# Designed miniproteins, single chains, continued (2), part 54

Each design is a single chain, and the fold is of that chain. pLDDT is the mean over its residues in the fold that is shown.

## One batch from the design tools (miniprotein)

Design m5978
Fold by ESMFold2-Fast:
Structure m5978 (fold): chain A 68 residues (1-68)
Amino acid sequence: SLEELKAQLEKVVDAIAEMYGFTEEQRNELLETALKTLEELAKDPSLSPVEIFVKATNVLLEKAGELK
C-alpha cells in the first residue's frame, strides 16, 4: 500500500540523515521532499509500487546531496 511505501521511505530518510549528520530541520526537509515525491508518483497508474519506491528514492538521494 502507499502507507507501507511511506513507512519504508521514512526508514531510508532516517538512515541517510544519520549517515550525513543532518540537523532535525534538514531531516524534516528531506522527509517532506520524499513523501511529496512518493504521493506525486503514486498518481501515475502505469507505475508499479516497486517503480514508485525506486523513483522516489532517487529523488531523495539527489535532495540529500543538495542539503549536504
Scores: mean pLDDT 83

Design m5979
Fold by ESMFold2-Fast:
Structure m5979 (fold): chain A 92 residues (1-92)
Amino acid sequence: MTVTLTFELRTSSPDEVLWFRQRPGEAPELLIRNGKPVPGHPLADRFSGSVSGTTATLTIRNVRPEDSAVYFALEVVGDEVYQSELRTLTVE
């Protein structure tokens, strides 16, 4: 199964977009920076990020129970950082 999560951005021209997950009992984990997986991350082959207009998209391929988490994006515009809505994913 492939899951697509979408997040609303404040502008179509951000300086940086970062995608995070927070698993139960863990700190937030950086998954994708500016559409590119974090180098050496064990999930790099399953996770991808893209931005189109004001929509940031996170795609998760071959979804597993360990992907159950709260997902969100951070948008950097100049000196300001904006947090997207939170998306909860539950996988059995």
Scores: mean pLDDT 80

Design m5980
Fold by ESMFold2-Fast:
Structure m5980 (fold): chain A 61 residues (1-61)
Amino acid sequence: KKHIGVEVPEEKKEEAIETAESYGAEVVELSDTLIGALVDEDKVEELKKELESLGAKVTVI
């Protein structure tokens, strides 16, 4: 599994969390605009693209 950091507008935070969870990610809310997620390595690229389509900035750790 890989950790990803997701910076997202607060308006889109709920959608970002739902998207990550739909990929089986374990989500931690860090702030109104920042979430952390732990996701399977084979799903990282697809999830990153989905989150970026919501206006999020995704960093893989």
Scores: mean pLDDT 80

Design m5981
Fold by ESMFold2-Fast:
Structure m5981 (fold): chain A 84 residues (1-84)
Amino acid sequence: LSKLSPEELAKELIRNGGEDLRLQFSEKTGIGIIPSKESLPANGTVKYGTVTINLENAGQPEYAPSVAVALHLSGFKGTLEVKG
């Protein structure tokens, strides 16, 4: 029910994915931009450990209601928009 803060989301992703996760947030929109997105689906869900991120229900992360996560994993590149 309660929306996770960017800090809380970061801790949750790291906890469930181990320490091989890297999170990026922009200062204004919360959008982390990764130069390569070939591994990121346009829609659907992404599961990493026990965390499921729904990309279809994500809005434009222009303010606090939305969180954009840029993940740098060995097998994952792109940006994720998370709406909690």
Scores: mean pLDDT 38

Design m5982
Fold by ESMFold2-Fast:
Structure m5982 (fold): chain A 55 residues (1-55)
Amino acid sequence: MSIEENIEAAIAILGELLEKGVLSREQVRALVDEAAKHLSPEDRAYLYRKAEEML
């Protein structure tokens, strides 16, 4: 997968876990923030954009 496809898949999984009550919104935000530290500025912007759209 491309990095964008990997980001979309990860956000979709986090959204499922949030909807099922496995993770809180704060836990999801912490995981997104942690992932963002390891991404380029462009990929980080894409991650946050997808998180806002889907979560």
Scores: mean pLDDT 81

Design m5983
Fold by ESMFold2-Fast:
Order: structure tokens, then sequence, then C-alpha cells
Structure m5983 (fold): chain A 78 residues (1-78)
């Protein structure tokens, strides 16, 4: 289960992750925050498709929400 999830997660978000890195390098924190939210939504949907437990989904959601909060705070400073 987990291995399939990680492989599909990499496939699903690899392009978004590349765009996110480029946005950070350019100082475009607003774009980075948008990409972080998009990646969060894609990963949560994939986790549901792969049958991740409710506890695992909650942990994943909390981790991703923390990343989004950080990105949004950086965007607000721009």
Amino acid sequence: MEERFYERALERVSALAEQWEAALAAGDYRRAAELTREMRDELLELAREEGMSEEALERLRATLDGAIEMAERLAAEQ
C-alpha cells in the first residue's frame, strides 16, 4: 500500500514540486503558497484512493496544512 502511494504521489506532484521550487527561487511566495495548496489537495485525494486509514489521513492533512500555513505567511510578507 505505502509504496504504491509514494510512487503515485511522486508522479502526481512532481511537476507541481518543480514549479514550487522555481517559485521559491524567484521569491514568488504567493505562487509557492498556491502550489502548496494544490499539492495538498492532490495528495489527500490520492491517499483516499489508496485506502489510507483515517488516522494516516489526519496526520497527512495536519502535515500539509502546516506547510500551507508557512507558505501563506511567507506570501503575506511579499
Scores: mean pLDDT 75

Design m5984
Fold by ESMFold2-Fast:
Structure m5984 (fold): chain A 66 residues (1-66)
Amino acid sequence: MLSFENAIKAAYLAAYELSLQGVPKEEAVERAVKLALALNPNASEEQIEEIRKAAEEGAEKGLKER
């Protein structure tokens, strides 16, 4: 249980850290999604969309703090 929740959290945090370090938003999102999918390879299409959304929010947060 919580594999999907862990993937969401990982996507957000990874994108956030990458954006803080100056990685472009698009690249930060793509790298974060790849990491999250490695943690939840059985994610449904709906879950993948939620993971991407979390990565986008993380990257946005990182950009605003930079």
Scores: mean pLDDT 80

Design m5985
Fold by ESMFold2-Fast:
Structure m5985 (fold): chain A 70 residues (1-70)
Amino acid sequence: SEKEESLEMNREGAKELVLEWIKKGVPKEEIIERVEYLFELAIEKLKDDPELVKFVKELKEEILKLIEEL
C-alpha cells in the first residue's frame, strides 16, 4: 500500500535524523527536547487523521526508547 510505504519511509527518516544528531555530538537531553518538540508539531498538523496521529505517537515512543538505550 502507498500509505504503508510512506509511513515506513517517515519512520526510517526519523531514525536517520536522530542518528545524524548523535554523530554530530548533540547532547542526549537536547536530542530528547528536539524529538518531543517536532512530534508535538507533527501531531498538531496531522490532528484530522487519527491513523497518522497514532503512527506519530508510536514512532515518538520508539525514537525515545532508542535514545534512552544510548
Scores: mean pLDDT 77

Design m5986
Fold by ESMFold2-Fast:
Structure m5986 (fold): chain A 63 residues (1-63)
Amino acid sequence: AEEDLKKGRELLAQGKYDEAVKYFEKAIEKDPNNKEAWRNLAVAYAKAGKPTEALKYLQKAQE
């Protein structure tokens, strides 16, 4: 549901990157076609210093 996506964005804004990743992963598990969730997961990984993972999930957001 959209609630996990919202919580992930709030945590990302607070700099809580590991927690944000968990909520974006929950959003994707509930709706794998939610491209916004994939894009936000990519941003969270980039902010966590994992650019390779970020690129992988950004590509998923474009599919």
Scores: mean pLDDT 82

Design m5987
Fold by ESMFold2-Fast:
Structure m5987 (fold): chain A 58 residues (1-58)
Amino acid sequence: GAARAAQAARNGLEALRALGVDNPEAIAHLQEGLRAAEAGDGAAGERGVRRGFQAAGI
């Protein structure tokens, strides 16, 4: 659901920041997923999170 996608995106962004990962593609996908999820689009949020983690090698 949208709430879970938003939390996953926030957790992913925080993890990349804490690890000092400079991956603009991963960050952009996680940010887009977060915006979609916060707008109530859980499916788009989940796609953004998935793309972000794939770009980060997770």
Scores: mean pLDDT 84

Design m5988
Fold by ESMFold2-Fast:
Formats: sequence, structure tokens, C-alpha cells
Structure m5988 (fold): chain A 60 residues (1-60)
Amino acid sequence: SLEEQIKRIKEVIEETKKDIANYKAKYDATGDPFYKKVADNMEKTRKKLEEELKKLEEQL
């Protein structure tokens, strides 16, 4: 259902936010550009998921 799709995407967004925070913390601790690149890519994915969520919620 649409409601189940909304629930699943919200869960993925929350997991992605936690991963972003962890990689940003690793970047701050190490200065390793790998962690920044991963965090930046995950941030782009998070924004895309939030846009998809908004479109799904507009169908309610």
C-alpha cells in the first residue's frame, strides 16, 4: 500500500541520517577524504529519498 511505502522510505531515511552522522564524525576525527565523499554521497541519496517521500505523501 501507499502507507507501507511511506513507512519504509521513512525508515530508510532515518537509517541514512545515522550513517551520514557516523561518516561525518569519522571525517572530523581523521581528516580522511574518503569519509567526506561517502557522507556527501549519502546526503544526496537522503535528499532524493525525502523528495520521493514528499511525492508519496502528496498522493494521500
Scores: mean pLDDT 88

Design m5989
Fold by ESMFold2-Fast:
Structure m5989 (fold): chain A 66 residues (1-66)
Amino acid sequence: MEDYEKGLKAYDNQDYEKAVEYFERAAERATGEEKADIYDMLANAYYQLGDIEKAKEYRERAEKAY
């Protein structure tokens, strides 16, 4: 998952806006457990950006994506 890997690298570099872009692209193509993992990373990235409401939304989506 190239977009997911790019998102992780952006997150590690504290480029949370780019991390969100890559993780959103990865989520569009993922299913099941992989999609849940990506939603959890989106929640983490939004939390770092200070968007608490979107962070909560993606945590809920991660929990429901099995």
Scores: mean pLDDT 82

Design m5990
Fold by ESMFold2-Fast:
Structure m5990 (fold): chain A 77 residues (1-77)
Amino acid sequence: LAEAAERAIEEAREALARAEEYGALLGDAAALREALERALELLERAREAAEAGDLEKAKELAEEALAVLAELGAAAA
């Protein structure tokens, strides 16, 4: 579970970084900015949960961040 939570957080961080780079190339749009801010907030909460030892919550929050980024990617396609 700890390993799964760490992996989910790392995947979310990488996805967020790629989305930010992609957004910079296209220019800022309100929907893109809002989605990136939501993903970042979820990722920060996931890190806080992991630091508190709530690895299940950390995994859930990281997966929610990934889902937000996946929806953004689908909308951009």
Scores: mean pLDDT 71

Design m5991
Fold by ESMFold2-Fast:
Structure m5991 (fold): chain A 84 residues (1-84)
Amino acid sequence: MDEELAEKAIELIRQGAENPDTAAALFTQGAELARSTSEEYQRKVAEYALQLADEHPAVRGAIIATLEAVLPEISKEVLEEFEK
């Protein structure tokens, strides 16, 4: 169940990164879906979203802002690891 929800969250975030015009809505939907899963899967989704942010600099700010708004505790932990 959590794995399937996390996979769907990742797919929504990936689609947002590929389509900047719809990015904010898709990132929010993906992050909210991830928030309904366990902390382990929330972390996996956040890590994947940050990888996409590096690959798609045009939407990087939107990805980070969405993670901080929807998954604030997980986002702080993952961003600290990513900055090291």
Scores: mean pLDDT 79

Design m5992
Fold by ESMFold2-Fast:
Structure m5992 (fold): chain A 68 residues (1-68)
Amino acid sequence: SAEERLQKVVDEAVKELKKIDEYEKKNGPLSSEEVARFIGEVLSRIGDALDEYLAELRKAREAGLPVP
């Protein structure tokens, strides 16, 4: 479902953030450009998954189904 896809994308984003934190502690801070690129990619993936989830919720609402 779109909800499961959104949850997976969020979980993957959290894991990637933890890896960056670990990398910075071992190798020094990432450049502003590297951080911006990473954040941009993560936000793009979350935005796409969120749009699918919201579209599914709208369709369920129009059909009179329970919305989570």
Scores: mean pLDDT 77

Design m5993
Fold by ESMFold2-Fast:
Structure m5993 (fold): chain A 55 residues (1-55)
Amino acid sequence: LLEEQKKLIEKGLEEAKKKNDKDRIIWAEIALKLLEEGKPLDADNIAKELDKLEK
């Protein structure tokens, strides 16, 4: 469910921040943004958010 997915991603983001794992932090932030916007976590949406972060 979306709420449980959000909690898992938030937990992963906190763990990634503690380890300073930049790749995991970026992925978790993108996933949270997509969930907050009600968008599916698919490759297309993730790629669009990654493109925004590089600019």
Scores: mean pLDDT 73

Design m5994
Fold by ESMFold2-Fast:
Structure m5994 (fold): chain A 92 residues (1-92)
Amino acid sequence: AEKEQLLAEAEELAEEVERLLREAAEAARAGDFERAVELLRRAEELAKRAVELAKGLSDEDQKRILERLARASRELGERLGEEAEALAEAAE
């Protein structure tokens, strides 16, 4: 029961990190870098909490939370890097 509660809380934090990273990418694309930085800092704090809670879980569940956070980070990079990659390809 206690481990099920920790998993649920870690998953909720991971979901909020995913949302904040999406909003940060959108803010950055709109040129609102101050908002993007604020959202990224909030996402970092929540990601740290998710990882801390995950330490109380099984290795399988901890890996699942970490993989979810890693995917969200990669998706942020893809969203922010899309314009840079398109520009690099156009320069060739």
Scores: mean pLDDT 79

Design m5995
Fold by ESMFold2-Fast:
Structure m5995 (fold): chain A 97 residues (1-97)
Amino acid sequence: MTLEELARELAENGNTKAVYDFAKEKAKGDPKKWREIVLEILERAYDILEEQGFTFSDEEKKKIDEFIKELGPDVPERERKALRYALYLTIKNEKKK
């Protein structure tokens, strides 16, 4: 399974376990390497969502921007994308009763 296939599966189905298992195996117990792999997959998943025409509502964008602003202005763009996707998953899960 490629990183692109994992990112697409995550974007379409929210399958975090496949991402987690892949990152664990490839990182071989290195938490820094695991984090980098997860961030790369999340960034790719966000790009796929944007390509499919998905955007957050103005209200959701405001909440996300406020959250990211609390982390400081120097947060790298890749980490911002990953955080936006993580917040998207949180919002989707909150809609499930």
Scores: mean pLDDT 68

Design m5996
Fold by ESMFold2-Fast:
Structure m5996 (fold): chain A 58 residues (1-58)
Amino acid sequence: MEELIKKEAEDLYNEMLSLGVPDEEARKMAEKYYEEMKKGIPPEETRKLVQLRKEKAA
Protein backbone atom coordinates (compact mmCIF):
# COMPACT_ATOMS: atom_id res chain seq x y z
CA MET A 1 0.00 0.00 0.00
CA GLU A 2 2.78 2.49 0.82
CA GLU A 3 4.41 1.75 -2.57
CA LEU A 4 1.08 2.49 -4.29
CA ILE A 5 0.62 5.77 -2.38
CA LYS A 6 4.19 6.80 -3.24
CA LYS A 7 3.60 6.07 -6.93
CA GLU A 8 0.35 8.06 -6.88
CA ALA A 9 2.15 11.00 -5.24
CA GLU A 10 4.87 10.88 -7.92
CA ASP A 11 2.23 10.70 -10.68
CA LEU A 12 0.43 13.68 -9.09
CA TYR A 13 3.69 15.68 -8.97
CA ASN A 14 4.42 14.98 -12.66
CA GLU A 15 0.83 15.79 -13.68
CA MET A 16 0.95 19.12 -11.84
CA LEU A 17 4.25 20.01 -13.51
CA SER A 18 2.69 19.25 -16.92
CA LEU A 19 -0.19 21.63 -16.03
CA GLY A 20 2.26 24.48 -15.38
CA VAL A 21 2.30 24.33 -11.58
CA PRO A 22 5.65 25.59 -10.17
CA ASP A 23 7.99 22.82 -8.99
CA GLU A 24 7.87 23.96 -5.34
CA GLU A 25 4.04 23.95 -5.24
CA ALA A 26 3.77 20.64 -7.13
CA ARG A 27 6.23 19.03 -4.69
CA LYS A 28 4.32 20.36 -1.66
CA MET A 29 1.00 19.08 -3.05
CA ALA A 30 2.50 15.63 -3.74
CA GLU A 31 3.99 15.53 -0.21
CA LYS A 32 0.63 16.59 1.29
CA TYR A 33 -1.16 13.87 -0.70
CA TYR A 34 1.34 11.24 0.49
CA GLU A 35 1.05 12.28 4.16
CA GLU A 36 -2.76 12.53 4.04
CA MET A 37 -3.10 9.09 2.42
CA LYS A 38 -0.74 7.55 5.00
CA LYS A 39 -2.83 9.04 7.84
CA GLY A 40 -6.13 7.97 6.26
CA ILE A 41 -7.23 11.56 5.64
CA PRO A 42 -9.10 11.94 2.31
CA PRO A 43 -6.97 14.12 -0.05
CA GLU A 44 -10.04 15.99 -1.32
CA GLU A 45 -8.48 19.48 -1.43
CA THR A 46 -5.41 18.22 -3.34
CA ARG A 47 -7.62 16.38 -5.85
CA LYS A 48 -9.79 19.48 -6.35
CA LEU A 49 -6.70 21.60 -7.06
CA VAL A 50 -5.44 19.10 -9.68
CA GLN A 51 -8.88 18.95 -11.34
CA LEU A 52 -9.23 22.76 -11.40
CA ARG A 53 -5.77 23.26 -12.95
CA LYS A 54 -6.40 20.45 -15.45
CA GLU A 55 -9.62 22.13 -16.63
CA LYS A 56 -7.91 25.55 -16.84
CA ALA A 57 -5.07 24.07 -18.92
CA ALA A 58 -7.54 22.60 -21.44
Scores: mean pLDDT 72

Design m5997
Fold by ESMFold2-Fast:
Structure m5997 (fold): chain A 68 residues (1-68)
Amino acid sequence: MEEAERYAQRVADAVAAGNIEETKRILDEAVEKGLITPGQAGVLKRLAEQGVAPENIARALLTAAEFL
């Protein structure tokens, strides 16, 4: 899904920049767009806060969006 790929890239860029607040904002926007659930966004926010690699968070977002 093209929109989910764009959000995954935006999340990866924000995480790579160390901008946790922007990462959370992008994930909340993805929920608003119906790409992921609030629960999935909560898990992804936690992974970002724990220092999980940007590419792994992006893949997790795409996987979550595939099942929605």
Scores: mean pLDDT 82

Design m5998
Fold by ESMFold2-Fast:
Structure m5998 (fold): chain A 65 residues (1-65)
Amino acid sequence: AGKKVLLTYTGPVPLPLTDTVVLRPGERVEAIILGEDENGYITLKLLETGEIVKLPKSLVELEEL
């Protein structure tokens, strides 16, 4: 079981995660943390779509819900 978080995207430009999901600067989404790798990427399940995405941890702030 993953931890539920509020993810805030802190990147300077829009980041396309999937064909239907684009994170804009300052956008917040609810997600479940599935894992983190040694290269600083996090794997998340987006709660609204159920899609699994991977993005750099340096571009996000995570708040536990």
Scores: mean pLDDT 81

Design m5999
Fold by ESMFold2-Fast:
Structure m5999 (fold): chain A 71 residues (1-71)
Amino acid sequence: SEIKEKLEKVLEKVKTLDIPDKEELIKLIEEAKEKGLSIEELQDRSLRLTLEKLGLEESLRELDEGLEKEK
């Protein structure tokens, strides 16, 4: 799955960051990878909002591309 590959890249990047709630974010991304989250679940926005707050715009663009292809 393309979205699974993109989430793996995001997970690796997050693991290198020294940020609050890092553990919670890692858990969210791993759950997304394992479940192959539906578009509806990703539209719940928790993951997207977290990535926006971290300034990970590139990762957000990659997720958006993955979501469009999963439609």
Scores: mean pLDDT 63

Design m6000
Fold by ESMFold2-Fast:
Structure m6000 (fold): chain A 71 residues (1-71)
Amino acid sequence: VDAFEKTLSERQRKLVKAAAELIEKYGSQNTTTRMIAEKAGVTLGTLYSHFPSKYALFLYAEVLLAEEKAK
């Protein structure tokens, strides 16, 4: 968990955590990049500057959720 979080920038960690929380609460199909950006307190442009696609962000969020559930 700690090693995974340390490989990301502060803003990337904030976005991944926001995505993970929203996916856990609403599911991936009901979670949008806009919701993630609003929860993280950034613009959509800022989100896409850190992740090349919504799929990349969702992959990181799913890895984080898997690691947190394993504890």
Scores: mean pLDDT 75

Design m6001
Fold by ESMFold2-Fast:
Structure m6001 (fold): chain A 103 residues (1-103)
Amino acid sequence: SMAERRALARKAEEAQRLAAELGERLGFAPTGADDMPAVAERLAEAGVNVYLGTLTDPISDTAIPVVLAGEDLSEEELRRYHDALAELWAAGEAYEAALPRPP
């Protein structure tokens, strides 16, 4: 249904935004489709079942690459996804703090 498609679209958009924020914290800011595989791989390494998908923009009818967490994402799985992103964000912060300052 249209309502189900819109709900999925919102979840995918939220996941993409969170992945982009995480990328910025790790010194890796995804700028487009080419960066999404690396973001998906980092999330998978954190134990989150993720995959690359596409979402059709209902206005432009354009395929938008997105990072998706699972096929049938429950509320609990969505929470786990967010927790995994937060953990990776914290790891990125620790990594940045450990880097030597430029001369």
Scores: mean pLDDT 52

Design m6002
Fold by ESMFold2-Fast:
Structure m6002 (fold): chain A 102 residues (1-102)
Amino acid sequence: SEELRKLLEEARELIKKAEELIKEGKIEEALELLEEALLLLEEALKLAKTREELEELLELAKRVLELGLEALKKSEDKELILRAIGLILRAIGLILDIEKQL
């Protein structure tokens, strides 16, 4: 669907920007973008119907997990650590929900 494509495209751009922010050490800003991307991917899962759509969604969810782990590694204060852990757990949950539909 057009709505699904738009959600996935918006999530890809947020993930790309978050990766750049992580490289710059802007961890709080990166986590904000990854949290927004994850919300878009959670909405996208409700619309995904084909194997190809689910595989694309899985790829993006795994990328959020990977970047969340990198953000956790670079987090020095308790607030950012807990926030990164929360993001990681939500991303794992989304990955499992997607894989159950594959």
Scores: mean pLDDT 91

Design m6003
Fold by ESMFold2-Fast:
Structure m6003 (fold): chain A 105 residues (1-105)
Amino acid sequence: GEEQARRAEEAAREAERKAEEGDAVGAARAAAEAATAAGKAAAAGAAPEAVERAAEAAARAARAALEAAKKEGTPEAAAAGAAAGAAAAGAAASALLNGAKAAKA
């Protein structure tokens, strides 16, 4: 739970760093890792706060990857950025579902 949230935040920082370096593919890879960690936090039944932090980290990573892809301007970078965005959206949906279940309990 909490470990996966920390992994998502670490991957988001990596994605932002790679984006600043102009490494769109590296940023997209880090964004995918952040989204995977966020999904695992939600699946493991982590505290809602940890799931929300992980989902937010995945969203930040996806935005960084997309901006790097726009600067690079290649179809490959654009596809990678789009995939990272979709993964982040999935993580956010999982966070919402977990929040709704916690509110009912």
Scores: mean pLDDT 73

Design m6004
Fold by ESMFold2-Fast:
Order: C-alpha cells, then sequence, then structure tokens
Structure m6004 (fold): chain A 120 residues (1-120)
C-alpha cells in the first residue's frame, strides 16, 4: 500500500522542551517508515499564528493527516493547529506528554494512520 503522508507541528516556546520533542520525533522516524507513514512537512509553532501556518503548509504539501506534539505550548496554539487541520479535512492526533518519547510519537502516528485509512 502507498504510505500515508503526515504533517507534524511541535507546539512550544521552551527551547529545551521543543528540543526533546524534536528528538522523540527523530528517534520515531524509522518506526514511522516501517508503519508506512511519511512526514512531508514539519515545523515548530510558538503561538496560534505559527501553528495555523505550519498546519496550512502541511495541507498544501499534500498531508493526509496532522500530528501535533505539544511540548508545553499554549492551548490556543494547539487548538489553532487542530482547527486549521479540520478546515483542510485532515484527521488529527495529539501527543500531550510532559516528556514525549519516540513510543508516544509512534502510538499517535498509528492512530492517525487508522483515521486516514478509514477516510480512503
Amino acid sequence: AAPIRVGVVVVGTDPDAVARALTALAEALPALEALGVEVVEGGVARDAEEAREVARRAAEAGAEGLLIINAGGEREAVEAAVEEAKRAGLPVAVVESAAPTAEDVVAAARELKAQVEAKR
């Protein structure tokens, strides 16, 4: 089967928390590839405007779903990414762990894959 294409938004303002989230994502990539999940667009969002922009770029890049990793970001920024994804018709999965791991990212991507495949 063709891989599913996903966009990733890391939401946070603390550089250390954002770095941990990006490390978890990087460590998850081999497992995502094995699942048939391709990351086509990604970005870090510090506020609602940046979150909307990353989500919009992901949709424009042909993402079929949006993965949000909340690295201690504001609720409004997470909600903005979710609303933009819904406007584009994209299913969403959110990682809301205080210290996200590669396993958390893989679990969320697995959930997102199921939602994308259900829409096909």
Scores: mean pLDDT 87

Design m6005
Fold by ESMFold2-Fast:
Structure m6005 (fold): chain A 80 residues (1-80)
Amino acid sequence: SMEEVIEKLESAKDKSVEEFLNILSEVFRQLDAELTPEQRLRLAEIFSEVIERIKAGMPVKEVVDYFIERLRELEAERAA
């Protein structure tokens, strides 16, 4: 579920970049399996933004907070 994904991401805030990338890989697979095609397109944009922030050297904690916020926005759009 989206809530389980968010909980997993929050647990990553205090982890290394390597551990965070492993968590991202698992989250990508889980979300791909649970989302509609339209939601997957939205999520692809979010993933791209997350990767660019990692490349820019943004701290893991800030990248996680950004990703969670975007996922909550996606969930709110689905609920509307």
Scores: mean pLDDT 79

Design m6006
Fold by ESMFold2-Fast:
Structure m6006 (fold): chain A 61 residues (1-61)
Amino acid sequence: SHVEEGERARAEGERAAAEGRYEEALQHYGDAVKHYNEAGDTAAALETLARAAALQAERDA
């Protein structure tokens, strides 16, 4: 399902972020947001976007 695909993509993004792989993490977070939006899970999509924004700010600092 799109929710399960979103959760997998988010988990991959979180793993990549923990390993310092910022670009890969942001790509996975983007994939997760797309899947959550397709599932209509607005809360999960917004939470993932917030995590991506925080990670991007850290990378760009």
Scores: mean pLDDT 84

Design m6007
Fold by ESMFold2-Fast:
Structure m6007 (fold): chain A 70 residues (1-70)
Amino acid sequence: KKVEELAEKIREAGKEHPEYRDVLEQAARALINAYAQGKSVEEAAKMAIDAARQLHPEAGKLLEEIYKEL
């Protein structure tokens, strides 16, 4: 599942960057929740990226790079 794959990649990035772990975990949850509420994968990803960027700009940039590699 594309959403599950993206969420796992986000969590893997959190393991590589412990300083962003909590922000990225929140972003992964936002992604899953948005998709569960009827948002497309693209819309859910944008919401997750925006949430991460608002909390930590570097975490948002990292998440955007992860999404582009899918």
Scores: mean pLDDT 80

Design m6008
Fold by ESMFold2-Fast:
Formats: C-alpha cells, structure tokens, sequence
Structure m6008 (fold): chain A 77 residues (1-77)
C-alpha cells in the first residue's frame, strides 16, 4: 500500500538523518509526504525530520518553517 511505502521512506529518512546524510534525509522525508498525503501524523513526522535535517545543516530559519508545518499537521491529527 502507499501507506506502507510511505513508512518505508520515513524510516529511510530517519536512518539518513542518524548517519549525518541530511540532504538524503530531506529527500526520503519528502517522498514519505507524497505517498502519505492523507495521514497527518505521518506527514507531521516527515516534516519534523526535514526540520531537524535543516537544523543540523545550520539552516535555522528554514528549519523553523518545517517545524511550524509539522506542528500544524499534528494539530490536524
């Protein structure tokens, strides 16, 4: 299912983030969002990973935008 595929990409994003591969983490998290459009919790988790990757890259302003999006999606859940 698209949801199982989205969870797989979310896990890849988490693994990439832990490995210090921040651009790859963002790419995999974006794929998870595309596949799980109707799951606000999964979208929120993916946006939180994108935010953390930007923070690790020193892009604080960009990170805040993605963190705000994550918070919005968790409120919809």
Amino acid sequence: SKLEEAKRYLQKAIDSLKAGNYEEAIENARKAVELAKDDPVLVGKAYAIIAQAYLKMGKEEEAQKWLDKAREYFRKA
Scores: mean pLDDT 88

Design m6009
Fold by ESMFold2-Fast:
Formats: C-alpha cells, structure tokens, sequence
Structure m6009 (fold): chain A 61 residues (1-61)
C-alpha cells in the first residue's frame, strides 16, 4: 500500500542519517500496515544482523 511504502521511505532516510532506532520503527510500521511488504522485511532483517554484529563487537574486542 502507499502508506506502507511511505513508512519504508522514512525508514531509508533515517538509516541514511545513522538513526537506526528510528529506521527500525519506520520499517515496523510499514510491516504493520502491509505484512507482505518484502522490502521492509528484508531491511529489518539486514538491520538486525548489523545491530547483532555491533553488539557482539562491543562485548568481544
């Protein structure tokens, strides 16, 4: 839907600015509106992998 795509674009802009929490929130809103929105799901998965890698890096030098 147009609304889901709008939130997805907001998520991309937030990610571009390094605002990962805001990016995740926007992607989640897109999926709440359209659960089949593959682009938003893929973006969330990619961000989750990046955040996990960073969290591991903080604990293990």
Amino acid sequence: SAEAEEYYKKGLEAYKEGKRVEAVEHYEKALAIDPSFKEALDALIDLSVEELAEAVRKVFP
Scores: mean pLDDT 79

Design m6010
Fold by ESMFold2-Fast:
Structure m6010 (fold): chain A 85 residues (1-85)
Amino acid sequence: KATLNEVAKILEEGISKVKGVYDVKVNVGENKLFVNAKTESGKENKTVKYIQMIVDGLGLANPKINAGDKSVQAVIPVPEDFKLP
């Protein structure tokens, strides 16, 4: 639980710093995190890349990241035994 909350905070803070992102919400689920970000038009792909970079930097695998209309949604699996690097 603590590790999931720490990862969620890192994702929310990191994504919120991306230029063209207005609103970031990270919700904790069972062994996964749900990210919802609102972006300026044309900034969706940049936001996808930044989410990928944060996930990779944390040592997490197999994120499902989708760009929508002025939005990006991601589902990030977090193993039960995951430890922050």
Scores: mean pLDDT 80

Design m6011
Fold by ESMFold2-Fast:
Structure m6011 (fold): chain A 82 residues (1-82)
Amino acid sequence: GSLEEEIEKLRKKIEEIEKKIKELEKKIEELKKELEKETDPEKKEKIEKEIEKLEFELGILEGLLGIYRGVLKLLEKKLEEE
């Protein structure tokens, strides 16, 4: 019943977060490559601040992913017991 629906919703949330993490990792990699080629100190600082912001966002998403994966395991165990 509703437990299977909650598991499916949570799996979709996990997939969405995993996609966002992958997109952020790619953007961070692209910015790091841009930073290596940049010689202007002002532009370097701007790129470094953007990388820091994205790395912070990545950390938050990785934390949420860990929580959702933990909850998913608990719900799957509950479903197996029923």
Scores: mean pLDDT 87

Design m6012
Fold by ESMFold2-Fast:
Structure m6012 (fold): chain A 73 residues (1-73)
Amino acid sequence: MTEEALELQKKADTLFKNGKYEEAIPLYEKLADLAKDNPVVAAYWYRKIAIAYNKLGETEKAQEYADKADELL
């Protein structure tokens, strides 16, 4: 994990905790991209994105990211 990834995680988690899911999602997407060579870590971020989309009522996008996470494991 880079220092950049750690700062992104802290910001994304703070936004998620405060219910700012629409703002958290692009940060989790960036974290997943940074972890693209580590499928376990990338899957973890895709699950976070899926949960965030589910909280927003975006059920189709939530399922898409959940499927991406499952395909990596």
Scores: mean pLDDT 84

Design m6013
Fold by ESMFold2-Fast:
Structure m6013 (fold): chain A 80 residues (1-80)
Amino acid sequence: SPLERLEEIAAEGEKYFKKLVELKAPLDQIREAALHLAEITLLLMSVLHNDLSPERVEQLLARAEEHLARIKKILDEVEK
C-alpha cells in the first residue's frame, strides 16, 4: 500500500541519517538531512491522520521519495 511504502521511506531515511551521524558528517550536512527526514515524517503523519484521496496520497509519496533522494545524495557525498 502507499502507506507501507511511505513507512519504508521513513525507515530508510532514518537509516541514512544514522549512518551520517556514525560517519561524523559535517554539522551542516547533518542539519540538512535532519530537515529532509522531518519533512518525510510530516508527510507520513498527513497520510495517517487524514482521509486523503488516492491521488493526493501518491503526490505526498512522490514528495517523500524526493526528500529521501536528497538524504541519500548527502550520504553519497560524505562517503566519497
Scores: mean pLDDT 87

Design m6014
Fold by ESMFold2-Fast:
Structure m6014 (fold): chain A 55 residues (1-55)
Amino acid sequence: SEKDELEKIASTASKENLRGLADQLRELAEQVKEKNPEAAKKLEEAAKFLEELIK
């Protein structure tokens, strides 16, 4: 589901854009972790998934 959506984004974006997106997802996770720790974990997992795709 979410992984499939991220793979679709990855297929249309440059590796540089994907690195930037991963960084932004980690920053957003940090911002929301106190208010919604579940959302923060999902954002961190998404960032890690993107980082694995762009090795």
Scores: mean pLDDT 78

